Designed miniproteins, single chains, continued (5). Designs and how they scored, part 65

Each design is a single chain, and the fold is of that chain. pLDDT is the mean over its residues in the fold that is shown.

## One batch from the design tools (miniprotein)

Design m18242
Fold by ESMFold2-Fast:
Structure m18242 (fold): chain A 90 residues (1-90)
Amino acid sequence: SENDKIFNSYLKKADPNHPAILDFRKWMEEKRLQEDFNEYDALDKIMEYYEVKKLPLTVLAGMSQVVKDYLPGDTAERILNSYIKPFIAS
């Protein structure tokens, strides 16, 4: 889809060692095993970091990719396809 092409164009430019991506990865490692944790908590944290720190879309794409490393594929794709990819393409 066009949204996938746009998302992947930003993701290819993402530095995986960006401080915000590393901070989000650490946050996911600490939170993913909590009983009440869900994919929307991850989405909220990504968007909070993006807005508060005024991050570029490349870093937003990079943080979004981290979700796939920590959540089941179907769960990660739910927030990516319904929220993040449309947002980046807008």
Scores: mean pLDDT 84

Design m18243
Fold by ESMFold2-Fast:
Structure m18243 (fold): chain A 65 residues (1-65)
Amino acid sequence: SSEELAAELNQRLDEAGFGDIAKAIVDKDGDLVLKVTGPLTADIAKIVVEFSKEKQTPISVISEA
């Protein structure tokens, strides 16, 4: 489910040290969304792209910085 995918992505982001500025959520429509409260760095983008490719799931990115 999208909620399980969000939890897995959040674990990867937290392990990489980005859990406080980048968080995966499931929106009201059931879509997987990454909220970034700081700049979207190449490292964060790489984690998200690799996860999206591995899980074959689209991830929308929203900057709230």
Scores: mean pLDDT 81

Design m18244
Fold by ESMFold2-Fast:
Structure m18244 (fold): chain A 71 residues (1-71)
Amino acid sequence: MPLSDKSVEELVAEGERAYAAGDYATAARLYLEALRKDPSNSRAAALGLQAAAELGDAETAREIVALYNSA
């Protein structure tokens, strides 16, 4: 999937709104996109892992950890 043209801040904010709405799939995607733009973003990493855990998505959780550790 192509990366969004949105800023890291916008992606994190949209992810937080999706998470609050119970849309964990959208939240996980947005946090993962934020991490692909800024792998050092600890908020995106933490919230992305929480969203992946709600989904039971081990692959997304692993990608988040790998991206964050690459920074």
Scores: mean pLDDT 80

Design m18245
Fold by ESMFold2-Fast:
Structure m18245 (fold): chain A 78 residues (1-78)
Amino acid sequence: MALDEEQRERLRALLLEEFPEFAALSEAQQEEVLEAVVARANELRADPSVSTEEFQQALLDTLAAKVAEARAREAAAA
């Protein structure tokens, strides 16, 4: 089951408050990171073998990796 728009907006608000590296990204890069995290969440929710702990860890890993990629792209573009 896909995350709905309300869940996406709550996630965006949480990431902006809790993750300064995410908040430092351009709006375009923030949207790319958010879309990647949402896509990963939808993929993991489609797999019934994934535990809640595995789900949470995989989302955090995806967030960290995508933020790092976005920061590297912005640094290269600057």
Scores: mean pLDDT 75

Design m18246
Fold by ESMFold2-Fast:
Structure m18246 (fold): chain A 57 residues (1-57)
Amino acid sequence: AATDADIATVQAAAGVDAAGARLGAELGLSVSGKPATGLSPEQAANAGRAGAALARA
């Protein structure tokens, strides 16, 4: 599961809300096996945008 640090990393990188950041951090972990803190800023931002899209669906 994503940690609070992973969620904060995604939120800062993508500029999304906490719900989108949480889903993005979980997506990043499930796809790459890496926590969001281990992703590049671009990968973290992409994960956050995907999470925000899922949170709004």
Scores: mean pLDDT 77

Design m18247
Fold by ESMFold2-Fast:
Structure m18247 (fold): chain A 88 residues (1-88)
Amino acid sequence: SMAERIAREDALAEARAPAIQAATTSPESARQLKLQAFREAAPPVLALFDRAELEEIRAQIEAQRASLSPSAQQLADIVLAAIEALLA
């Protein structure tokens, strides 16, 4: 529904606010808050996909994970954890 879409968009905006605020303090604090904001933002976005789509995304990320940089692997791990929780 429209209300469900607005609620998801509001959740994403709320999750991003702490990372934006902390970006004015220090680069390290900004990085940690961006990772936390991504952990909070990923589940509602991934919940838009059905089970088969989530399983395909998981398989693609798992297949490519070893070839990613350490920073990209951290983001991939957040997405994989969110998908695992949604598929449970």
Scores: mean pLDDT 76

Design m18248
Fold by ESMFold2-Fast:
Structure m18248 (fold): chain A 82 residues (1-82)
Amino acid sequence: MAAELQELEDLSKQAKEREAQFKDEDLMKKIREQAEERADKILETILKRYPDLSKEEQERLYKLLFDASLNVLMKEEEEKKG
């Protein structure tokens, strides 16, 4: 659990660094929309298992899942160029 949270935080940091390097605003908009959809689906699955999660915990978890999804999607687009 602690290791998994650290990995999500590392992915969040990487997402911010990658986002700063992206110059295509239309592509970034598409990536953000896909990241939001992925984060929503994962959070819904987690909430089915842990319905007693506080609102604050849900918001923090959503933010981490969104940043992680954003990082993965940005990396996939970079790999398509290389």
Scores: mean pLDDT 75

Design m18249
Fold by ESMFold2-Fast:
Structure m18249 (fold): chain A 82 residues (1-82)
Amino acid sequence: GNAALLYTLPLEALLAEFRAAYERTGDPFWREAAEEIERLLAEMKAVLSDNSASVEEKLRAAEGALRRAEELRARAEALEAG
């Protein structure tokens, strides 16, 4: 459904950005950050697709993934500024 896209699209966009940064710089940070976003996306999609999971569990998984993605974005911005 469209609701799943609201949570997955920001992480997919960030994944593409981190992959592009790795191709441009060769810095292992971008590869590791991209791999973590891939893992977060897979884990979130698994919970969102689980018919036995509660609405609260699905929201918690989505919020957790977005928070971790925000932390990775902040670390990436700090690296680019330094």
Scores: mean pLDDT 81

Design m18250
Fold by ESMFold2-Fast:
Structure m18250 (fold): chain A 69 residues (1-69)
Amino acid sequence: MVEEVRRLVEEAGDKVGEIKTAAALAGNDEVLELAREAGGRAVPPTPAIREAAKIPDPVEMVRAVLGLP
């Protein structure tokens, strides 16, 4: 899980800030830490980010933020 999330965060590019915001909304400290390490600035919550934050699985949440299947 952590390794897969780390890979997705590394591949996120400009969406790292969106991942950071989604992780903060979900209360997922592990994903939040990984996004912080990647250097993204948290963005204001959008409807899409709020939707992704409802996903309980961290990998699925990050995939949703990135628009992945």
Scores: mean pLDDT 79

Design m18251
Fold by ESMFold2-Fast:
Structure m18251 (fold): chain A 93 residues (1-93)
Amino acid sequence: MSPAERQALADRVLAITNATAELAEKQGHKKVAKAMREAGRLVAQLIRAGLLDAAREALALMDEGIEKFNEGDYEGALKLFEEAAALAAAALA
C-alpha cells in the first residue's frame, strides 16, 4: 500500500468513525461515542504509520463493537472500542 493510499484510507476511517460516533452521541451514548472516536483516531495513526496488521486487528474489534451497538449491547460495544484503542496504542508505542 502506497503512502498516498494509506493517507486516503486513514482519512476515510476517521471520517466514518467520527460520523458514527456523532450519531451514537446524539442517541445519548456519550461513553461509546468517546471510545469510538479514540479508537478511530489511533487506527488512523496505525494506517498512516504503515502498521497495517495492527490496523486490521483493531478494525475487526471496532466492527464487532458496531455490531454490539446495533444489538443494543452498549456495554459490550464500549469494551470492544476500548480494546481496539488499547491494541492500537500498544502497536504505536
Scores: mean pLDDT 87

Design m18252
Fold by ESMFold2-Fast:
Structure m18252 (fold): chain A 74 residues (1-74)
Amino acid sequence: MPSPEEQLEELEKELLALYLRILREGSAAQRAQATAILAETGKRVRELLAQGDLEGAIRVVEEAIARLREIEAA
């Protein structure tokens, strides 16, 4: 089974791929929203990882991926 660290790494790769797709194909408003979400998510993930909270970091990245998918679908 993948480790929590491996799970986080794969989710971070998915998050980045979604963000880059929105930057390429999205409107100016969608790009601005995606950039704000990525910045907020990065800050929260760094704080959780500094505390050793891998499960919390995974949850935050999953929430960000869901939000980016909603932006892309709009």
Scores: mean pLDDT 86

Design m18253
Fold by ESMFold2-Fast:
Structure m18253 (fold): chain A 88 residues (1-88)
Amino acid sequence: DRAREDREAAERIIEETREELEKAKSYEEIVKILEEAARTRLPREPGPLLKAYLRVTAADKALEKGIEIPDPAGYAAARLIIIAEEIE
């Protein structure tokens, strides 16, 4: 189940980067932390669900810190992908 693998991979990346994300000062730093963790730990290109989880995490962390997100539409789309997978 690719959806399960993507969810588990996203949770692992988020958990491993939690402290670095708390210290990040910009949306670009948050994205870089998550992208470097994904690149290092994933044996393959991330699927759409994993990308959605990482994107939502980046945006949520930015908003929590009062940082404006540069692509609100993409963030909304990523959230919809996660919701669709969770309710089916």
Scores: mean pLDDT 72

Design m18254
Fold by ESMFold2-Fast:
Structure m18254 (fold): chain A 90 residues (1-90)
Amino acid sequence: SNLEQVKKDLEELKEKYKDNKETVEVLEIMIKGVEYLKNGDPEKSIEESEKGIKKLEENKEKIPEEVYKSLTTTGEMLKKKAEEKLKELK
């Protein structure tokens, strides 16, 4: 339920910033991270979250500051949730 809401929020943000290529690329990576976590693949969710955070840092000057802050928080949260899920699964 919480992951479904996160996905919806990211998809709405993608539509809002559709003309900002760098923002869209990061959002697509994070949406993949959410889907992997929803489908029980925390290892791939961690990989996508780390990739998204790296892309945010590389494109910081091209992404609106508020979006950068929001997506950094979301990426860190997704990584933490995936790491917690991985510990439960071994």
Scores: mean pLDDT 85

Design m18255
Fold by ESMFold2-Fast:
Structure m18255 (fold): chain A 89 residues (1-89)
Amino acid sequence: SLEEKRKAFADAVAEQLRAAGASPETIERVREQLEKAKIGDEVELVLDSPALGRTRLRGTVEIDEDGNLVIRVTRGDAGFQAADAALAA
């Protein structure tokens, strides 16, 4: 279901942020934003982690060609733009 895909997407992003050393507060905030976001919504994620540094990403929640939820980055730091495909669930 779409709800299961949204949860899987949020969990996958949370896991990547944890692996990058993001704070629990940052991980929880991002998860909440992604779980509440609808297809077509604009989201802004502010990440602070040792691996990525302080990164700000703005994008639109979309479904990719494989039916997975993704964030289409409209503005972000170079490191996170390269990771966009890795955030698909």
Scores: mean pLDDT 66

Design m18256
Fold by ESMFold2-Fast:
Structure m18256 (fold): chain A 61 residues (1-61)
Amino acid sequence: SLEQQLEELGRQMEEVVREYQARMDELDRRGASPEERRRVDEEAQRRLDELHRQYQELKAQ
């Protein structure tokens, strides 16, 4: 159902945020460069933007 698809996308977005937080904690522990942190930020943002796009497209149906 549409509701189940929206819930699944919501869970995927939550997983991306959780993975991002864990990755940033790892980078902080090893003193990663600002450039490396930026790459991780950009990757997480791209993944979230794509999931938000899918969510909005489903909601518009």
Scores: mean pLDDT 87

Design m18257
Fold by ESMFold2-Fast:
Structure m18257 (fold): chain A 106 residues (1-106)
Amino acid sequence: SENIQKMLQTMISSFRKLLKETTNPQVAQVLADLITQLDEISKIDDAEQAIKQATDVFLQAGAQLTALEQQALASSAPKSVIREIVFAESAVTSGLMGLTVAEKEL
């Protein structure tokens, strides 16, 4: 439980740093929602339940960012916008990998 809470708090800190550098309001909203949900999940005492719920919110955030990338490409958005989306997608994917490793250690 304590190890999972520490892992989630480390992820939250990383996403808060990324959010500070994010200028696109839709990307910022996805990151802000993810941070809020992870903070609530970090209060769950059951490690398996915490990992499961965190995995679900990461998958949701990833899907939202993929949709934003498709919309940005279709609208010929500036490269700076596409880079922010791809960078956020990379961060979400890395977090999801960490959760997958943590689940296998249960």
Scores: mean pLDDT 89

Design m18258
Fold by ESMFold2-Fast:
Structure m18258 (fold): chain A 118 residues (1-118)
Amino acid sequence: DTLLQNELAYLDKLFGKIDDFKAEADRLSSDVDALSTLASKYKDLANKLKGTAEEAAYLYGYATALRKKTELLSKQDPSKQSEVDRLRKESEELEKKADDGIKKLEDTKQKLLNQLAS
């Protein structure tokens, strides 16, 4: 079924983007300003793509960049502990929301695979 195969290919591209976002954040893990810029970029894209499957991917990117920024700030500047605590809570809430979205994408992929196998 060509339609099912096209939907699976789309989801595979989306999971590939999630992997790329993790790699980008890992590469920038020593630069607070770069991580801040990356987080803002993904936040804006997630907001523009609200209600789409792509929202989950960009929300994951936002959560990951914000978490890495928070970890780096915690190490670099002890005077910003109050800011770090706020950002940590925000990143944890965003990660939970992103994980929920990713799980829905995984469930969708599994349903499509089961339908294709039938």
Scores: mean pLDDT 83

Design m18259
Fold by ESMFold2-Fast:
Structure m18259 (fold): chain A 62 residues (1-62)
Amino acid sequence: SIDDLKARIEAVRAELQALIDERNAKVKAGTLTPEEKAEIDARIDALVSELKALTDQLNAAL
């Protein structure tokens, strides 16, 4: 349903924000390793792509 799709979009946005906040906190603390950076950056990219796909799907469903 459209409501389920909107709920998924909100969940993905929340996860993306949490990862951005974690990444920024580690950068400020000087504790971000190259491996952690690569993992977080890849996860952020995946969530951004998912958010775009979900938004496109929502627009197509309307």
Scores: mean pLDDT 85

Design m18260
Fold by ESMFold2-Fast:
Structure m18260 (fold): chain A 69 residues (1-69)
Amino acid sequence: ARELLLEAVRVLDEDPRGQTSEVAALATAAGIHFIAGDWEAAVELLRRAASHTSGPHRERVLRLVRELE
């Protein structure tokens, strides 16, 4: 579970479009919600961060998010 979250964050970092401050803020918020046990909010925030990426990076983040839930 935690490993899947960290992998999703890494995939976001690998896309230059994912390296924006907005994506970083969304990923940070998702991590905080995940640690707090609010999985639904964490998943929603990761999906929002993924919407700022494209192609294979977005697909991989969404797949990892599905495996997290």
Scores: mean pLDDT 69

Design m18261
Fold by ESMFold2-Fast:
Structure m18261 (fold): chain A 100 residues (1-100)
Amino acid sequence: KPTVEEMRKLVEAYGEVLEKLRELLDSMPPELQAEGRRLRQEVIDALGEVMEEYIKNGKEKAIELLKKRFDELLARVTSPELQAKLRELYDYALEILEKV
């Protein structure tokens, strides 16, 4: 079970990843915004599950789940631009989570 300090860092990390998601989606052209909004909800759900996994089973299991969920999301996205943004978000989320 994480300490209060680890929980604070985890909440801050989650917020940073959500802000990165917002920035990436705001950069999308109008034609991709509807698909981007659907993807946003799926990413938020995946990140919430990763946060819960960190609390229950620790960092290593959370990183495993992050990779699994993003692999699943990438497999469902056919737009190369959305795939590139999703990969950028994954790399950022992984870096931030590893620092918690």
Scores: mean pLDDT 83

Design m18262
Fold by ESMFold2-Fast:
Structure m18262 (fold): chain A 87 residues (1-87)
Amino acid sequence: MELEEKLIEFVRKKAKELGASDEVMNAAINYAKGLLAKKRGDLEKASEYFREAMKEMTKAINKYGKEAVKQFNKLIDAIVEELEKLL
């Protein structure tokens, strides 16, 4: 879907600007997909995406520690702000 692709591209761009790891970027992308699935009422698909986001963040925290948490929080804030503008 066009909205999902635009949001994913936005997350990739923001992750690059922040110097975020691939794991942090993948976590943020899955979180964004989960939010869109939840909005559509697809709770099973939303749960799958949120679970994948948690797995990727666990990998990122194990490799990069506190910096991964800071980068992820900045990306989540940016995703929420972007979704509010698109709604």
Scores: mean pLDDT 85

Design m18263
Fold by ESMFold2-Fast:
Structure m18263 (fold): chain A 77 residues (1-77)
Amino acid sequence: SDRAKKLADEWLEENREKVEKLIREAAKSNEEERERILNDIMLDMSKWLRSQGASDEEIGEAVGYVRNRALEEIRKL
């Protein structure tokens, strides 16, 4: 949804430095460590989204959106 993407973008902006560092670490990690790092990012974001009143549907959409974006950024590194 439009709201899910906007909330995800807001969380990413507020956590930009932390997320960029984790993405760089994920890019240098093996597949197992990469999945752990990505899951930790998704878990942190999901907790914040829930605190902002996001529905389970919106949280699912935001997780998919951010995970795909993170994987694209890793491919560029």
Scores: mean pLDDT 86

Design m18264
Fold by ESMFold2-Fast:
Structure m18264 (fold): chain A 97 residues (1-97)
Amino acid sequence: MIEEFEKRLKEAGASDETIKAVKNLLQKAEEAARTLPPEEAVFDLEVYRTLLLMILSIEALDAERRGEKEKAEKIRQTGDEVVAWLDAQIAELRAKA
């Protein structure tokens, strides 16, 4: 999953810094979901979800401002898929709590 999001952001032309930040946050989300009590894991995943949206929105906005509309759209699409994946993890954790 994380490798697929990394690949898609790279293909979209996202910066290495953005890709690294997204990968780090997704790895932290997976570890939190695996190691923390469900209630604490939900809190951490909601924080990471917010940070991921901010990072990807900033990258997409920067691309749009440079006239790179296709790049901005691909980054936004990947962001929507990342958020959907996190929302599914949060829902599963809430069901266990």
Scores: mean pLDDT 86

Design m18265
Fold by ESMFold2-Fast:
Structure m18265 (fold): chain A 60 residues (1-60)
Amino acid sequence: SLAASETPYNPALSAEQQRVVQAAARALLADPDPAIQAEVQRALAAGDLARLEAILAELE
């Protein structure tokens, strides 16, 4: 962890994590739950990973 402090990346927004979340969010956008679709679109546009994670957890 101490050495990881030198690494300039956001652990909450790791590239792989973000891609997985984005892929899942895109799949959700394809399926019609208008409330979920709107929230996913907003979170994706804002880059709000915490919100995306909450939406995914809420759905499954």
Scores: mean pLDDT 62

Design m18266
Fold by ESMFold2-Fast:
Structure m18266 (fold): chain A 90 residues (1-90)
Amino acid sequence: MFSQAEVLELVAEMGKLFLEAAKKQNVPQSVIDQMRDLFNDAVEAITKGDYEAALANIEKIVSLAEKENFDPEVLEQMREVYKQIKEGLG
């Protein structure tokens, strides 16, 4: 069972993966802003113990990356991080 701090580290890794891919593909600032809102909502949900809302917001970050046609290797890395977060939250 992961600690809350370990789960928050994985959420930070998800955000980093998104931002690095977004820079490479020159995605619009509006997409980056959408991701930051979803990221902040996920972090807040985790701190409140609302793991269902946290997972829903993280899943939306992955869906946003898919919609923006991120590199398949980056999408695979993001999906693996999502899986680790889901397992960490129970």
Scores: mean pLDDT 85

Design m18267
Fold by ESMFold2-Fast:
Structure m18267 (fold): chain A 89 residues (1-89)
Amino acid sequence: SSLVILSPKSLTLSEGSTATLQAYLGNEEAKVTWLKDGQPVSGDVTEKAGVYTLTIPSVRKSDSGTYQQVATLPDGTVYVSDPSTLTVI
């Protein structure tokens, strides 16, 4: 069963805007990796009350793509989120 949903499922932003993606894990100790088109990406990741947020400041057209979260819990359980699509215009 999928326990991780990315919000929003799709967003369209103008270049220079800030993109925000979040996932509720219900666990504050997860090791989180974000993927863009299946490849690891770096970003500003914050956690609050089991909600993990990726912030991409000042988006560029090259930031357009399909984003997913991979979360590893302390017990070794791995969750992969549903994809979210970012389009930068």
Scores: mean pLDDT 81

Design m18268
Fold by ESMFold2-Fast:
Structure m18268 (fold): chain A 55 residues (1-55)
Amino acid sequence: MELSEEERERARQILEDLGRPDLYENVLKALETMLEHGFSPERALRVIERALRDL
């Protein structure tokens, strides 16, 4: 399942807010992998946001 443009934009905003825009491509790949494993986009974004905050 492909990420929508809105979901990609949310990921970009989260990374910019955290000062890590360099991770954008890596985060997109992680989100796509999570969607392939049955995660909803909202849940996948929540998991990634939490992981990034712990960095």
Scores: mean pLDDT 77

Design m18269
Fold by ESMFold2-Fast:
Structure m18269 (fold): chain A 81 residues (1-81)
Amino acid sequence: MEEVKRRLRELLARHPELPERFRAQLEELLSIEDPKELALELEILAGMLRLEGALSEDPARSELLYAVADELEELAREARK
């Protein structure tokens, strides 16, 4: 659990260009204590980022959102272990 939260904090630090609304949602995830709930919320947010990326007309924004979604899905897998 702490390792997943550490990696999530590092992800937030690496992506200052991530929109504030998504940063706020990711920061809320740091308060989750149940690994199953954290994994579910990470997957939901990853899905939202992929949808926003697919709807974006800016290729750089789409690439950023897809990259962050991929990292969140990996964190969700680790949270379930």
Scores: mean pLDDT 84

Design m18270
Fold by ESMFold2-Fast:
Structure m18270 (fold): chain A 55 residues (1-55)
Amino acid sequence: MEELLEKKAEEIRREAEEKGWVAKVVPDPENRTVGVLLYDPKTKTVTGELIKIEE
């Protein structure tokens, strides 16, 4: 499960970098979720998401 969370975190980081965003990604293996904070320098906005990994 932890490997799936880390793969998801890496994918999110990669996509953010491709868009020119700054990402803080925190996997949570206990809850099987990935917390995401994305900063878009073009709009000066921060967005947060919680992504649940399905079994």
Scores: mean pLDDT 76

Design m18271
Fold by ESMFold2-Fast:
Structure m18271 (fold): chain A 101 residues (1-101)
Amino acid sequence: SNVERFVEALAAGDVEGALAQVEKLGIPVDEELRELVTRLAEAIRAGDLDKAIREASRLLAYLRKKGLSDEQLYELARLLSRLLGLPESESDALVTVLKER
């Protein structure tokens, strides 16, 4: 999926490749999205788990606001949790951010 390719690009530190996948999901690439993706990629590269979780949560909230479907948001949260090596209890934390209203 384009969501899987987005997470693969993030893992590789390829910000432009990640943004291209988000555009294919129908989300326009603006400066705010570029900044969010860049910060998340930097946190992942640095191995800063706490920062990566915060930046992933910010990105998910932004993509939800821009109209990414709930199904695609849950897929993204699950794949990001896996990429970050979160334990099962913490992996649900990113998904829970999408459920809390």
Scores: mean pLDDT 80

Design m18272
Fold by ESMFold2-Fast:
Structure m18272 (fold): chain A 76 residues (1-76)
Amino acid sequence: SIEEKKDEIAKEVQDYLARLPELTPEEREAFRERLQKKIDELVEDYVKESDKPIDPEELRNIFLESYEKALEAARE
């Protein structure tokens, strides 16, 4: 489900938060880029496999918003 994928993204962000003090700025940016690519792939897979009328742009924005908010909290 969409909720399950959101939970997967949130878990990866939480793992990132736990590692944050040990990461260089370059490593933080690399992790961020990888998560963004993963979100794009998850959106594409959901749109392709879902029988529900889902707007891929809205779905992507939901995932990106959750991810960005979690990262902003991490960067403080």
Scores: mean pLDDT 70

Design m18273
Fold by ESMFold2-Fast:
Structure m18273 (fold): chain A 87 residues (1-87)
Amino acid sequence: SLEAEIEALKAEMKRIEAELAALWPAVQAGDEAARARAIALLRRLTALRKRYIELKGQRDGVPQEEIEARIAEVEREAEAAIALIRA
């Protein structure tokens, strides 16, 4: 069901956010393995956030152009975060 898919996405996003939080001190210390893992997790989280926005928007009757604008914003935020980790 749509609600089950949304619930599963929320649970997975929460797990990834917890792993990112645990990795963050190592990322800030310049650990290259931690940085690579954080980038992979951020990309995965971004994909889940985009799917969540799409499903929630469909459920709530949000116009497609508004859904697309929100997805574009999430992608821009993710690229900015990845660039910061790579710096």
Scores: mean pLDDT 90

Design m18274
Fold by ESMFold2-Fast:
Structure m18274 (fold): chain A 108 residues (1-108)
Amino acid sequence: SEKDIQELIAELRRLAVELGDLIVDVRNGKITLEQARERVRELAARFEDVIAKAKKLNLPDEVISLLEQALAVLREFLEDPNATKEQVIEALSRAADLLTQAILLLES
């Protein structure tokens, strides 16, 4: 339904804000890389949930693909025990950009 799509867009926007906050916290050294990993695990689980909801709502394949690409970037970071602060910021920024592209397509 249109209401379900609007609720999903709101959830995606909340994910974008939290991902942006995480980037700032990592960049400023407010959190450790281990604390960042825990926050990314929670975000990855939420991405899995929103992707499942997007599929149930029959959203465009391009939107689903962008969300799956964002999730893949987050998972690659979680699988790299030696990721540097700079690599983490780059990965999170790429995931945020992909998520923003998905939101813009849904609002077009």
Scores: mean pLDDT 89

Design m18275
Fold by ESMFold2-Fast:
Order: structure tokens, then C-alpha cells, then sequence
Structure m18275 (fold): chain A 61 residues (1-61)
């Protein structure tokens, strides 16, 4: 689950134009549940909400 959530969030962030390294750091923080760290790394509220939607969808499948 964690690996699939991480990959999905990285894909979402890179599609939004973020560099892969930055996207991976933000995705790791979000998968760990650390939204404050994700914000510190430059994640927007929309990106955080998108990551939560991705997690919910993957866990419901």
C-alpha cells in the first residue's frame, strides 16, 4: 500500500510540473501523514487534498 500510494502521489505532483526529486520528498511526507512537512517542502493545499483523495481511492479498491 505505502509504495503504491507513494508512486501515485509522485505521478500527480510531476504531472503538475514539479521536479521528480521534489515530488518524491513531498509524497514521502504525505504518505507518512506529515502534512506540515509537506507544506514546508512547498506543497499546496490542493496537492495535499489530492494526495488524500488518492490514498482513499487506493485503500477503497
Amino acid sequence: LRERELEAIVRMLTAAGLPEETARRIAEALVDGDEERARALGATEEQIAGARTVETHLRAA
Scores: mean pLDDT 77

Design m18276
Fold by ESMFold2-Fast:
Structure m18276 (fold): chain A 61 residues (1-61)
Amino acid sequence: QETVDQALATLEEAIRTNSPTKLVAAALILVADGLSETALKAMRAAQEGRYDEAIRILREA
């Protein structure tokens, strides 16, 4: 899905640049398109340092 691809790209950039602002932006992209549950799960995994799991959650959406 286009929205998930945009969120994934933003999340990967947030991880690379260590940017909390970009992490929030990735979550907002998902929430705006009604993917609130996916956003919550992915963001929690990322906050816990489980970046591989966060990326996996987005790819499975």
Scores: mean pLDDT 74

Design m18277
Fold by ESMFold2-Fast:
Structure m18277 (fold): chain A 56 residues (1-56)
Amino acid sequence: APVPEALLQQLVELVQSSLPEVTLTPELEAEARDILVAHDLDVSAAATALVMKLKE
């Protein structure tokens, strides 16, 4: 499903605010899109899930 670019950008910025050492890569963008879809485009829930996943 298409993910709004604005929500993807907000999610990435929120993740980088929590983990400033994380570099935006095509892999991270793909995971961010998938997590946004999994959480019904809820940026806060998606950001929490992605941050936890990146800490693994």
Scores: mean pLDDT 77

